# Ledger of designs, part 27: designed miniproteins, single chains, continued (3)

Each design is a single chain, and the fold is of that chain. pLDDT is the mean over its residues in the fold that is shown.

## One batch from the design tools (miniprotein)

Design m8911
Fold by ESMFold2-Fast:
Structure m8911 (fold): chain A 53 residues (1-53)
Amino acid sequence: ILTFDEPKTVDEVEAYLKSLGINPISVEKVGDDKRFKVRVPTGTEEYFRERLK
């Protein structure tokens, strides 16, 4: 789950991920405009884990 300080749209979150070289399978708003559930290909999940720590 990705959390942002500013409200975002699904399209903006998708564009952000693509700017990182990531093609998400799906992007879904969770509860408010600042949290999103993102599904990515298996190899991309490991990349996320390393970059977000």
Scores: mean pLDDT 66

Design m8912
Fold by ESMFold2-Fast:
Structure m8912 (fold): chain A 94 residues (1-94)
Amino acid sequence: SAAIEETLKKIEEFKEWIKEKYKEDPEKKERFLELIELHVSVALEAQALRAAGDEAALAALAARLEAELASRREEVEELIEEVGELAREYLEEK
């Protein structure tokens, strides 16, 4: 949809801002970009499954993500919070 395309464009602009902000810290840059890319990928997959009405596949996706995060929950939650702070900073600078 047009709304999804606009959101993806804004995410791409945010990713470019992160690349510039962390150009001297490639490890942080890669970590933040990887999380954003993963989040977008999962969100698009979930959206497609909801649109298709595939509740079993959507539940399986949720269970897979929960299992993958079980051993790294705090690390991933901290990274999500850091990316959230960056998104706020980006919006304030625009």
Scores: mean pLDDT 78

Design m8913
Fold by ESMFold2-Fast:
Structure m8913 (fold): chain A 91 residues (1-91)
Amino acid sequence: DKEKKEKSEKELEEVKKAMEEAARLLVEGGEVEEVAEKLAVVVDEEVAKKAAELAAKKAKENREELDVEEAAGIIAESIAEAVEEEEKEKK
C-alpha cells in the first residue's frame, strides 16, 4: 500500500539525515554527546550513545582521511555494532 511505503521512505530519509549530521559533527571534532543526540532522533538513546562512542574511536584512528562521506560510513558501522551489542545485552 502506498501509505505504508511513504512512511517507510520518510523514516529512511530521517535516518540518513541524522547520520549525515552526526558525520559532520565527527569531522568537525564534535563531542560524543552531541553525536549521540543527533543519532537519538532515529535510534534508541542507549544505541545512540554506544554508536557515538564507537564512531568517535574510529574517527580518531582515521582522522587524516576523515571527510563527511567517510564519517558517514563510520557512523553507519558504529550504529550497526551498537544495535548488535544492545541485542546481545537484551538476551
Scores: mean pLDDT 72

Design m8914
Fold by ESMFold2-Fast:
Structure m8914 (fold): chain A 100 residues (1-100)
Amino acid sequence: SELEELKKEAEELIKEIEEELEKEEPDAKKILELLEKLAEVVKKLVELGALEEAEEIAERLRELVEKAIEKLPEHKKEFNKILLEAEIPIGIAYIERAVA
């Protein structure tokens, strides 16, 4: 199932992001790349109509973004942009469902 594959990809990305954030000197470029990949998984879940799963992964993305900003405050704008890129499609999908 594409849904199960996306959920597995999200869990693997979340684990890798958490491991990088626990390092004494986290790699900002790696964290940005992994967070962008996680946001892309959220977008794909929205396109599949898996809105509940998209929201669950987006909430976990939000928590990781908050941790990343705490560790790497100089990248706050970039981290928040990635979060918005995941959350905006969810918001649009709920609006489209409400008017259908």
Scores: mean pLDDT 89

Design m8915
Fold by ESMFold2-Fast:
Structure m8915 (fold): chain A 69 residues (1-69)
Amino acid sequence: SLWEEALSLVEGGKDIPEEELEKILAEVLKLAQEAGDEQLVRIAQRGLENPEEAKETLDDIGTYLLTTS
Protein backbone atom coordinates (compact mmCIF):
# COMPACT_ATOMS: atom_id res chain seq x y z
CA SER A 1 0.00 0.00 0.00
CA LEU A 2 1.06 3.63 -0.35
CA TRP A 3 1.06 3.93 3.45
CA GLU A 4 3.50 1.01 3.81
CA GLU A 5 5.76 2.68 1.22
CA ALA A 6 5.56 5.97 3.16
CA LEU A 7 6.35 4.19 6.46
CA SER A 8 9.41 2.56 4.85
CA LEU A 9 10.67 6.00 3.76
CA VAL A 10 10.12 7.42 7.28
CA GLU A 11 11.97 4.51 8.95
CA GLY A 12 14.88 4.94 6.51
CA GLY A 13 15.09 8.64 7.38
CA LYS A 14 15.87 8.20 11.10
CA ASP A 15 19.67 8.01 10.52
CA ILE A 16 19.77 10.57 7.67
CA PRO A 17 21.10 14.18 7.92
CA GLU A 18 18.47 16.94 8.20
CA GLU A 19 19.18 18.07 4.60
CA GLU A 20 17.86 14.71 3.30
CA LEU A 21 14.80 14.77 5.59
CA GLU A 22 13.24 17.42 3.30
CA LYS A 23 13.56 14.96 0.38
CA ILE A 24 11.89 12.19 2.42
CA LEU A 25 9.08 14.54 3.55
CA ALA A 26 8.49 15.58 -0.08
CA GLU A 27 8.20 11.90 -1.12
CA VAL A 28 5.80 11.18 1.79
CA LEU A 29 3.71 14.20 0.71
CA LYS A 30 3.56 12.81 -2.85
CA LEU A 31 2.43 9.37 -1.59
CA ALA A 32 -0.15 11.00 0.73
CA GLN A 33 -1.58 12.99 -2.20
CA GLU A 34 -1.82 9.79 -4.31
CA ALA A 35 -3.60 8.02 -1.42
CA GLY A 36 -5.95 10.98 -0.81
CA ASP A 37 -4.88 11.09 2.85
CA GLU A 38 -5.56 14.74 3.74
CA GLN A 39 -4.26 14.37 7.32
CA LEU A 40 -0.92 12.90 6.16
CA VAL A 41 -0.66 15.64 3.48
CA ARG A 42 -1.01 18.30 6.23
CA ILE A 43 1.63 16.67 8.48
CA ALA A 44 4.14 16.34 5.61
CA GLN A 45 3.51 19.93 4.41
CA ARG A 46 4.06 21.23 7.97
CA GLY A 47 7.45 19.48 8.08
CA LEU A 48 8.49 20.98 4.74
CA GLU A 49 7.46 24.48 5.91
CA ASN A 50 9.31 24.04 9.26
CA PRO A 51 12.64 22.32 8.45
CA GLU A 52 13.94 22.69 12.04
CA GLU A 53 11.08 20.37 13.12
CA ALA A 54 11.63 17.90 10.26
CA LYS A 55 12.86 15.06 12.51
CA GLU A 56 9.93 15.49 14.93
CA THR A 57 7.53 15.64 11.97
CA LEU A 58 9.01 12.43 10.55
CA ASP A 59 8.38 10.71 13.92
CA ASP A 60 4.79 12.07 13.95
CA ILE A 61 4.24 10.63 10.46
CA GLY A 62 5.55 7.23 11.58
CA THR A 63 3.17 7.21 14.55
CA TYR A 64 0.25 8.31 12.34
CA LEU A 65 0.92 5.54 9.78
CA LEU A 66 1.13 2.85 12.50
CA THR A 67 -2.17 3.98 14.12
CA THR A 68 -4.12 4.56 10.87
CA SER A 69 -3.31 1.30 9.05
Scores: mean pLDDT 74

Design m8916
Fold by ESMFold2-Fast:
Order: structure tokens, then sequence, then C-alpha cells
Structure m8916 (fold): chain A 58 residues (1-58)
């Protein structure tokens, strides 16, 4: 249902936000470069989209 999809979407979005915060913290601390942060964020977004597509098939 639409309500079930919204709940799943919101949970996956929370995981994406947590991952983004971790990447940004590592960037701000100087642990990683801007280019590395961009690559990790791009991967996190790609993983998010793939999980969302997979859940839509269920």
Amino acid sequence: SEEEFEKIRDEILKELNKRAEEVLARYQSGEITREQAQAELDKAVRDYILKLIEKMKE
C-alpha cells in the first residue's frame, strides 16, 4: 500500500541521512578530501535508490 511504501521510504531515507552525516563529519575533521566525500555520498545515494527500487518490487 501507499502507507507501507511511505514507511519503508522514510526508514531508508533515515539510513541515507545517517551515512551522509558520517561522511560530512569525516570531511570536516580533515580525514577525507572533498573528492572522497563526494564519491562516498554518490555511492550512498546510489545504494539508497537501489534499495528503494528493490522494496518497490516486493
Scores: mean pLDDT 82

Design m8917
Fold by ESMFold2-Fast:
Structure m8917 (fold): chain A 71 residues (1-71)
Amino acid sequence: MADLDGDGTADEGDVDLVKQALRSRGFKAVPGGTRPSDEIRASGDVGAFIREVLNDPSKTYDEEALREVVL
């Protein structure tokens, strides 16, 4: 839902936007799908996560890993 504060911080809306972009490119959220390195997850580098997913030939990603990077 819409964040009342809406100050541009990472939230569920940002997760949904990334999921929508990946879905439009034929990627699926699956348990045990493509995960970024622990360093990328810890740093919250969403761009690096997206780049790793886009380069994965399985066209899958782990939604929990995405949430850890975005949120």
Scores: mean pLDDT 68

Design m8918
Fold by ESMFold2-Fast:
Structure m8918 (fold): chain A 92 residues (1-92)
Amino acid sequence: SLDEIAQKLEEIARKAAEKYGEVLETRATVVDPDTIRIEVVVKAPSREQAEKMAKAIAEEINKLPGVEVTAYSVEELSEGVYRISLVVRVKP
């Protein structure tokens, strides 16, 4: 069920990010039995816009029962391209 949760979180993250800009890549990784990492690579005109996208993704994930975003970060990969990383805790 962790793989199914990871796939669902990846889909939600992609759809949330697409409301604000272009999504280039998404990845969900099961780190341990209670932790999933979501990565979204996006095109955005500024870090501020990428941070708004990160917050929107976190808010959509937090609407799901049994999961909670505990941290997120934004990293600039190149001009106008950002990696958004979210750490999601899976509750028993």
Scores: mean pLDDT 87

Design m8919
Fold by ESMFold2-Fast:
Structure m8919 (fold): chain A 77 residues (1-77)
Amino acid sequence: DPEERAARELLEEARKIIEELPSLSGDDFRKAKRKLSSLITSAGILASAAGSEELQKEVKEVSKEFDDAVKKVEEKE
């Protein structure tokens, strides 16, 4: 399924950025945050279009990882 594959690729890219997020600050952090929001939103749309409950769950998990990573960085600032 092309939509499922595309969603998985976006989630993989998002996870890589999330891992780098705690090392970023200032403008780089803001740019990464915006890119992550866009990637997760797009992955969610594709997961819904594919009708994959497992993939929709994975999108929610990545979204939570993003929120948790942002809070950790903002608490240090």
Scores: mean pLDDT 82

Design m8920
Fold by ESMFold2-Fast:
Structure m8920 (fold): chain A 87 residues (1-87)
Amino acid sequence: SLLDLLEEALARLDEMSEEEMLELVREIVQALRKEFPDDRVMAFLARMLEHLARLLEEGKLSKEEFKRSVRAILEYGIAYLREREAA
């Protein structure tokens, strides 16, 4: 499930290379758009992740800043999905 993907991603962030984190973020963006195409919050998170990936690739963001930002987005996405399932 998407929730499992986000939880696994969050658990592995500290062990990942820059290239592995970029690939993971691209996978998550695709999954968010595919599973929740009409969800405004999920669309916003996908756009934020793409923007962060671009900043990292352009050298405007450090690996550690990227990791902290991605972690925050993943934590928010997990909380949002849990609330959505409970509603």
Scores: mean pLDDT 85

Design m8921
Fold by ESMFold2-Fast:
Formats: structure tokens, C-alpha cells, sequence
Structure m8921 (fold): chain A 68 residues (1-68)
């Protein structure tokens, strides 16, 4: 299980965003918020998010929190 998490690190940030968007449109706002929060944290730590992308993820987290 721990070794699988390490292997999954290849596309974690983009995978989390895709899963978050899917969950949001399916009405699963709890999962959407979780995925977007993880994507924001991961992308910030890796330095791969622009200010615009960071704002968009924060907006999606806020929308998911308000919509549920």
C-alpha cells in the first residue's frame, strides 16, 4: 500500500484535479473539496501552479464547500 502511493506520485497533481472536477459535476462536493485541496497543496509544494491556477482551485474548494 505505501509502495503503491509512491508509484502513483507520477501524475498525482493532475490526477487529483481530474478526480475533483468529476466529483464536483457528479454532486459529490465532499470528495471534490478533498481532491482540490490535495491538488492545491501538492502543486504549491512542487511549484507547478500559477497564481491563476491556485486561485481557481481555491474558488472550486469554496464552491464545493458552499454547494454541499
Amino acid sequence: MADSLRAAGDDVGSDLVRQGVRAFYNGDYVSARRYFTQALRRGTDAGVLSDRQRRNLQSMISSASSAS
Scores: mean pLDDT 68

Design m8922
Fold by ESMFold2-Fast:
Structure m8922 (fold): chain A 68 residues (1-68)
Amino acid sequence: SMRDYRIRRARELADRVEDIKSKLSPEQQKEADKVFQETLERLQAARSREEIDRVVDETLKRLDEIAK
């Protein structure tokens, strides 16, 4: 179901965010937390698998920029 897909993608993303945060400064960790919270809100609003995938991809790109 769409609900199960959304939950699974959110959990996978949470695990990746935690791994990324372990390598970041405290200031970068705060920015990563903010991005992740915004992403959870966007995932709850998403109504298609394509929209969920877009939100996840965009979030991973933002996290990559924070880590640079």
Scores: mean pLDDT 86

Design m8923
Fold by ESMFold2-Fast:
Order: sequence, then structure tokens, then C-alpha cells
Structure m8923 (fold): chain A 73 residues (1-73)
Amino acid sequence: SEGEELLKQAEKLIEQAREYLDAGDIKKTISLMTEAQKLIREALKAGADVARAQKLYDEIVEIQKELMDKVNS
């Protein structure tokens, strides 16, 4: 379904965000996470599984915490 396809796209962006965070590219990491959040919201509107969307959103929150720790240390 459209919602499932959007969640798969969001998951790929989250994977890329982790790679850029590990490489120290803070701006690219933020950009990718912003786009992933947008895709998750659109996926939910398209009827995507709420539990899967929540899991991806939680992964974004963890990346944001890791990013803030890197910027502050």
C-alpha cells in the first residue's frame, strides 16, 4: 500500500541519517530526519501501521539525542 511504501522510504532515510551522523555531517543528518518525519506523517494519513510508524519515530528520536550529545560534547 501507499502507506507501507512511505514507511519503507522513511526507514531508508533513517538508515542514511545514521551513516551521516557517524561521519559527523550534522546538517545532512538533520535534513534526512526532517524528511523521514514528513514521510511517517504522510504514511499514517495513507493508513500505515501505527506500531511500525511509532517504531520509526522512536528511532528518529534516538538519533536526535545522539546528535545533540555530539554537538554538546
Scores: mean pLDDT 87

Design m8924
Fold by ESMFold2-Fast:
Structure m8924 (fold): chain A 77 residues (1-77)
Amino acid sequence: SLRDQINAIAEEHKDDLGAFFAELEKLGVTGPLTLKVTLEDGTEVVITAENIEELRKKLGKVLAKKKQKVKSITLVA
C-alpha cells in the first residue's frame, strides 16, 4: 500500500529528509498527508499538510523550533 511504501521510505531515509521527500515525489504523492514525527528527544509531533512541499516546510519549522533531529516518521492517515 502507499502507507507501507511511505513508512519504508521513511525508515530507509530517516537521517536524510531531502532523500525522503524526493522519494515521496517519485511515488506521485500529491494529496493530504498526516505524519507522526518522533524526534531524538522522544517528542512526538503530528503534522498534517495538503502536499509534500507544505509538509517539508512544516517539518522544517518544527525542527528549527525544537532544535532536534528526526528519530522516526510514520504515516498516520
Scores: mean pLDDT 76

Design m8925
Fold by ESMFold2-Fast:
Structure m8925 (fold): chain A 62 residues (1-62)
Amino acid sequence: MSDKIKEMEERIQKAREKALENAREFVKKNSPEQVDANIKKASPTVRKILEEARKKLEEEEK
């Protein structure tokens, strides 16, 4: 593995952690219907983050 890949991975991980944390809070605060509505109006990137956060919360609760 090159050092450049590690540096890029670290930057991506930090950005994703922040985005996922925000998305998880959003999913916790809102009903499933509101989350779906937000996903529909969100950009593809944000939509993927919201879906991932929802999946993680679903796995954590059961």
Scores: mean pLDDT 74

Design m8926
Fold by ESMFold2-Fast:
Structure m8926 (fold): chain A 82 residues (1-82)
Amino acid sequence: HMEERKKELLERAQKLFDEAIKTLKEAGDYVNKMRKEAEELAKKSKEQADKVWKQGTDYANKLLEEARKLFEEAQKLIKEAE
């Protein structure tokens, strides 16, 4: 009974790790996209470029925070499985 529960918790933890990794990749892709947009915009307006870059990094930081929470939840499940 308890052994099956431990396996279930570890499987759930793995899914959370996979989701966190996916979220980190999404954050990286988004930052790269915003960097390119800011570089192009900087040719016309530094102020607009700075605004786009700030918006992009703020959103990426939100995704990083989401991934951190997923990792923490996975860690709790692993400790519960022990």
Scores: mean pLDDT 83

Design m8927
Fold by ESMFold2-Fast:
Structure m8927 (fold): chain A 93 residues (1-93)
Amino acid sequence: MSFDEILEKTIEIVEKTLKEAGVSPERIKQIVLDVRSIFNFLKNLGIYKKEELIKLLQEFKDYVENHDPTLSEEEKKAVIEALDKAIEFLKKE
């Protein structure tokens, strides 16, 4: 699977999980942009390793859980679940 295909699948997992949790379309777009920014950051550095993607997604999860004051508790739970599913997908590749 190409890096761009991995990005596409990761975004699909995140969007589906957040939509099923009832997160607003505006918030879903913001989280998707954050995930895309992680992939683009690594791509710009020439890094295509799944372990680096997993590490940055885990750091984003930690930020959401402990440091993001803008999300409600329900939004935090939904985003954490979405990121956990994305990380699980990456570990299987």
Scores: mean pLDDT 84

Design m8928
Fold by ESMFold2-Fast:
Structure m8928 (fold): chain A 93 residues (1-93)
Amino acid sequence: MEVYEFLVNPVVETEDGTIHYLEVRVIIDDEITFLFEARRETRDGRVASGRGRAVAKTPEEAREIFHRVVARMLDLLLNSREDNAHIEVEEEL
């Protein structure tokens, strides 16, 4: 089977100089694998980061996982109050 790999990498900078970074790698073979990495870095050098992995067997499951994991990682990063916080998330359907 052919292996397909896609990368999505949105970056957003807010008025206070905080950079929000989300990287999503999608690998399609016999399953659909998502590798997520999200970071928040403030102008003062405070960093919060999150990593996640999710596996789906159907495109429908993949869409649901993508939405849930990305939303959860973004929520954890945006609501983090700790300097140099590291968050890991793993989900399987």
Scores: mean pLDDT 66

Design m8929
Fold by ESMFold2-Fast:
Structure m8929 (fold): chain A 63 residues (1-63)
Amino acid sequence: MSAREAAEKAAEAAKAGDAEKAKEYTLIPGQHGGRSAGEAGARAAEKGDAEGAATWGVLAAQS
């Protein structure tokens, strides 16, 4: 799954209120070098900030 796809899935999950799925999708791109960005994305998803979760997911993938 691409980093952008993961970020989009995280945003959709956050909008649906599925915080666990949103966390999983934001952390996938953060596994290698983007850990802090992935964690920030997971927190944004927990708050229901779909745009924030998507943005952090993309940044995590680039790291």
Scores: mean pLDDT 63

Design m8930
Fold by ESMFold2-Fast:
Structure m8930 (fold): chain A 66 residues (1-66)
Amino acid sequence: SMEEKEKKAKRLALLLLEAGASAEAAQRVGNAYIEGASKEELVKIMVEEAGLSREEAEKLVDEALK
């Protein structure tokens, strides 16, 4: 449902902020998730815009989307 997607997007954004990402980067990743981005696309955005390593981004996505 859209409501569950919004909750997961907020969780993704919160975890990104805790990892040191900017609010703008966190919002972009959350929006990408709502728009149906794949795990690979989310990881790419997180590496390019949030400054995370690929390994950190993959772990964070797995934790957020449990």
Scores: mean pLDDT 85

Design m8931
Fold by ESMFold2-Fast:
Structure m8931 (fold): chain A 100 residues (1-100)
Amino acid sequence: SKEEKIKKAQELVSEAHKRLIEELGDSASEEELELVDQFFAGLNLIAEDAIRNDEPIEKLIEKMNELLERFLSNPRVSERSKELAKKQFEELKKKLEEIL
């Protein structure tokens, strides 16, 4: 069902978020953690909307890439968080392609 696909996608986004936070450890400021939280919240919304509207996987990935590019261009985000976001996003993308 669509709801099961949404749940699986949300679980994958949550895992990517958790891994990024774990790898950042104590190096992240509260502001940086909020920006990271907002980024992953945005990915969740994109996934839910795309799956609910039967959008092709390519469009879901395109919208997520646009959000990633905005995150990577934010001067308030550290280079460390940007590198980890890229890494976690590549893994997330592969896993989403397997379930969708």
Scores: mean pLDDT 88

Design m8932
Fold by ESMFold2-Fast:
Structure m8932 (fold): chain A 66 residues (1-66)
Amino acid sequence: MEELKKRIEKLKKTYNNAVEGIKKYEDDPELREKMIKRLKVAYVKALGRLLGIPVDELKEMIEKYS
């Protein structure tokens, strides 16, 4: 239980650090928005894998982010 919580916390921290890096590095607002959207999709997929969410449910969650 604590192991799963640590993995979720690490994933969230990695995601937040990546978003911060994109905001600091990328000056093009359109490209920045696209990169952040891709990162959100990757984060949702990784969370779904950790939580054992079915592929069909993962697709619905991804569509909500697009």
Scores: mean pLDDT 74

Design m8933
Fold by ESMFold2-Fast:
Structure m8933 (fold): chain A 78 residues (1-78)
Amino acid sequence: ATVEQYIDEGLRATLAGDYETALRAFNEALRLGAGPEVVHALLGAFHLAAGDRESARRHFQAALALRPDNALLRELLR
């Protein structure tokens, strides 16, 4: 799979509440050279899994600032 496929998988899993799948997908994207936007997406999913919605929101906002065209990141912030 490509970096973009793992990012898409991680964000869709996060929207579904499947944080195990999300964290695995983001880690694979990072292994393939994904940038700091994926670090923020991973931390956002991690904080959601921990019940910390405010920290998760801040990280997803940081990810969206780095990748403003990503519709799934926008969806996570609605």
Scores: mean pLDDT 89

Design m8934
Fold by ESMFold2-Fast:
Structure m8934 (fold): chain A 100 residues (1-100)
Amino acid sequence: MEELVEEARRRYEALPVRTREDAAEAVAEVYIRLIEEGKLSEDEIKALLAMAEQALKAGLAPAAAERVIEAALKRLKMKREDVDLEKIYAELEQKAKELE
């Protein structure tokens, strides 16, 4: 397992910008599985939702970001219209301060 992680890391560092899109898609697939399998807390899913929405707004890996957003919204039983990113960000920042 460690050999596969080391191999993946070396390959990632050697990838051109275009191939980083494929890497983002692979990472999104892992997060979607974790969400669907119930392995993430509600707060962790909200953090992923906020991160994916910011990535989408920035034009970073839009297909991968959209898939993560859809999986998170489905798990949280929320509609996209009900997503208050400023509120989610404030809640995450408050919790981060409590953990310091």
Scores: mean pLDDT 70

Design m8935
Fold by ESMFold2-Fast:
Structure m8935 (fold): chain A 83 residues (1-83)
Amino acid sequence: MSFLELVREAAEAAREQARRLAEAGRAEEALEILRREKEELEERGVEELVSLGVPREVAEEAVRLLLEGLEEAIEELERKLEE
């Protein structure tokens, strides 16, 4: 298992956990989980992956795709909290 795979699995698990929490009426907690994961990836994701041996181009593309998925999930939950 590479660190890139670990980061992908962590982001996927966070999104799935958040979705289950939101369906249980705990959208605020779900949103916190997603926002925390997004912040960590945005601040450290690329540089950490590069430091752990992932090529920068690969790290940048992987982090971008993960951030897109997290942003969509955050936007959906924000709409739920707005209502």
Scores: mean pLDDT 76

Design m8936
Fold by ESMFold2-Fast:
Structure m8936 (fold): chain A 83 residues (1-83)
Amino acid sequence: MTPLEILRKAEELIKEGRADEAIRLLEPLLTDENPDVRARAAYLLGQLGPEAAARVVPLLEPLLTDEDEVVREAARKALELIG
C-alpha cells in the first residue's frame, strides 16, 4: 500500500474504534521521508483521544523537534487533542 492508502485505512480504523490497529499502521509513517505523510500520521494519532495517550505521546514527542514546521505543528495539535 502507498502511504496515502495507509493513512486512509488508519482513518477508517480510528472511526471504528480499532485504535491498536490504527497505531500499528501509523507508527512507521511518523518517520516517512515525506513531511506531509509525517504530519498527517501525527494528526490521525491525535484523533485517537485521551484513552490512547500512554501509547501515542511517546510516538509524537520526537516530532516536536522535526525539521519541518508543519510536522512540529501537527505534533503539538495532536498532543493537545490527547490531553
Scores: mean pLDDT 88

Design m8937
Fold by ESMFold2-Fast:
Structure m8937 (fold): chain A 96 residues (1-96)
Amino acid sequence: SAAEEEAIREKARELLANRDKIEAGLQAGFDSLSREEQLELLRLAEELLRVFERDGIAGLLERLREIDPSVTEAHVKGALVYAEPVVAFLRERLGL
């Protein structure tokens, strides 16, 4: 629903505003990855946000289930909450 989508956007904005609280975890997660792997994750996170903006939670769930049918709505909502913080962090980290 529009209310659920707005709640996800609000949570993402909250995490982005308090990025310092998750930055250590993001840094540790990405320190072991090559620049190419980090660029691939950035592209995937930006694609998730693009599909969400165009098609909502239901459309994104359908698209992800084409790759892995075990994906749940909870997985999609969790990914969306972190997608904008991850994009912002990786763009800064990669000098983009």
Scores: mean pLDDT 77

Design m8938
Fold by ESMFold2-Fast:
Structure m8938 (fold): chain A 100 residues (1-100)
Amino acid sequence: ARREATAARRRQMQAILDQTRAQVNALVDQALAASPAEQAQLIDQMAQLVVDTYQQLLAIGPIGEFMINEMLNEILKDIEKRMTREVADEFFKKVVELLR
């Protein structure tokens, strides 16, 4: 049935998202201790990680687009809170550039 198949895909996607979120949190922790030049490289790495995760989720199913958008919004809020709004804006710009 559609519900069972959707629930199984959601669980698989959620596991991938949980892993990505943990990796992004580790990169934010590194960025907070880094020089401005190193911070820029870590922001690029975070943007690439989010885009790679997006592509991986799309390969599993269309519901991944909704799940990745929710995670992206949470990451943007976290960066704005823990760093600055300007860093959050640069991160979002890099994600958009990588998606074209």
Scores: mean pLDDT 81

Design m8939
Fold by ESMFold2-Fast:
Structure m8939 (fold): chain A 55 residues (1-55)
Amino acid sequence: MKIKKIIKEFTDSFGNKVYIAETEDGKKVLLAEDENGNLIDYVEAGAREMRKLLE
């Protein structure tokens, strides 16, 4: 997925940085940073974090 620009950034209730981004085809998507600073899908980022906390 190619990102054209970041529209908005905010912090969720868990302290994660979340971005609203526009893709090159004009869609709006939610992204979060992984441990390496890469922008990934917000739902996938949340799923990875939950797997670490499921003890």
Scores: mean pLDDT 69

Design m8940
Fold by ESMFold2-Fast:
Structure m8940 (fold): chain A 62 residues (1-62)
Amino acid sequence: MEDKERARRAGEAAARAALALGLVSEEQAKQYADLGSKGENVEEAARLAGEVSPAAAQLAGL
């Protein structure tokens, strides 16, 4: 998908899931969401999140 909004939502979902499970701090969750949203699509967002936190990318279901 080429939709940047989908990439943003994927990054936010990964960050929220990681935060909810206590895997990252609230500050780190915000950072992951921002990095994910910079991807050009959902796949890029997952890759960016995975570079910061593989667990966060997996929790987003990507």
Scores: mean pLDDT 61

Design m8941
Fold by ESMFold2-Fast:
Structure m8941 (fold): chain A 94 residues (1-94)
Amino acid sequence: TKEKLIKLAEESIEIAKEALEEDDVLTLIGRALRIIGNLIDVRLLKPEDPEAAELAEKAIEKALEAVMAAMEGDLEKAKELLKEAEKLLEELKK
């Protein structure tokens, strides 16, 4: 279960990194929806490993917030949120 949670968080962070390079709002919406799908998957796995799921959920939420900040044109905020997501992923990997 923890390996699946790590993968969902890693995929969400990569989607957010790619989103920071996009100016097209429709593409950013599509990327946000993919991250939301990963967040739903984490919540379904939560009963199997609640502590790992909580860290994965927080990392994915920060990745989603980064995409939302990019949609608002706030790239500095998006980069800071992405760094927070990466720190949560490192805690999850321990």
Scores: mean pLDDT 84

Design m8942
Fold by ESMFold2-Fast:
Structure m8942 (fold): chain A 86 residues (1-86)
Amino acid sequence: MEEEVRRTLEALSFPDVVREAVLGDEELRELTLELYRAIVENDVERAKEILGELLERIERLTGLKFDTSDESREAAVKGARISLSL
């Protein structure tokens, strides 16, 4: 569980401050695990929805801004899938 969360955050190329914030928050860890499962299942639409929610929550916690466009989220999900060797 913790390793899947960590690997997903690394595959999405999140900086250390974001990874620490997610790992320190139970709800964000659970949301990231759901994202991991959607990526493994190749459910791109579900993964994009979860990633959008995750990015919004990270922005609220850290003040960092992300590109939440449909194209950016799709590219991120597909890139993460490749990085996870899926």
Scores: mean pLDDT 82

Design m8943
Fold by ESMFold2-Fast:
Structure m8943 (fold): chain A 88 residues (1-88)
Amino acid sequence: EAEEDARVAEEAERRVREEFERVEKAFSTLPPEKAEELRKKYEERVLQAANEATQRVLSGTPQREAAEDFVEEVRRIADEAVEEARRL
C-alpha cells in the first residue's frame, strides 16, 4: 500500500535525522580536524548500510523490514560514533 510505504519512509527518515543530530552534537565538542574524521567515518558506514538495505529490497526483502533493519543499524553506528567522540 502506497500510504504505508510512505509512512515507513517518513518514520525511517525522522529516526535517521534524530541520530544524525545526536552525532553532530557530540562531534561539535571536538577539534575540527577530529570532528571531520569521525564525520567521514560515520557517513561512510551509514552509506554502506543504506546500500545494503537497497540491495535487500532489490533481492525481494519487504521495504518495511529493510527500512527497520537500516534504522537499527544507523542507531548502532550513531551509538558507536557518540561513544568514540566522548572518549576523546
Scores: mean pLDDT 81

Design m8944
Fold by ESMFold2-Fast:
Structure m8944 (fold): chain A 100 residues (1-100)
Amino acid sequence: MKEEAEKYFNEGKKYLEKAQELLDSARKAIDDGDYETAIELARQAVEYAEKAKRYFEKSANLFKEIGDEDKYKEFQKMKETAERLAGEARALIDYAERKL
């Protein structure tokens, strides 16, 4: 149980880091005037952020079941971070689409 929760958390972190890298690359594409590339990268950032959110939710629920309230709260915050990243990526897509 605990080891499975930790594995889900580590997968979530991996996807969150990838989402951040893609979002940073999308912002650079906006700065370079490459709106089509920015949309493509930001769409990928949304996908990875949504994957991260699902893994953090799975991990949080497992820690809640074993009564680890502190880990549950920590992983809920990571889920919120993933949701924020997905929101930022979607806003960037909307911005770039208006420039095309």
Scores: mean pLDDT 87

Design m8945
Fold by ESMFold2-Fast:
Structure m8945 (fold): chain A 72 residues (1-72)
Amino acid sequence: SHMEELEKIEAEVLAQFREEAAKLSVEQLQQVRDALKRNIAKASASDDPDSQRLGKLYEKLLAIVEEELAKK
């Protein structure tokens, strides 16, 4: 189903983001973290369901950035 395709795409995006985040410096990770926090705030302020779904994706990306910062 197309829902399974969307879940697969999200998993691939998260895996690629983890790989890229691991290559970033502490300073670069902090900049990405701040950008994601701003994007989450904007998504949360929206009543649009697509914006809310995007906000949840940003929260998952933020968790990856925070995990990488904890390793450095």
Scores: mean pLDDT 84

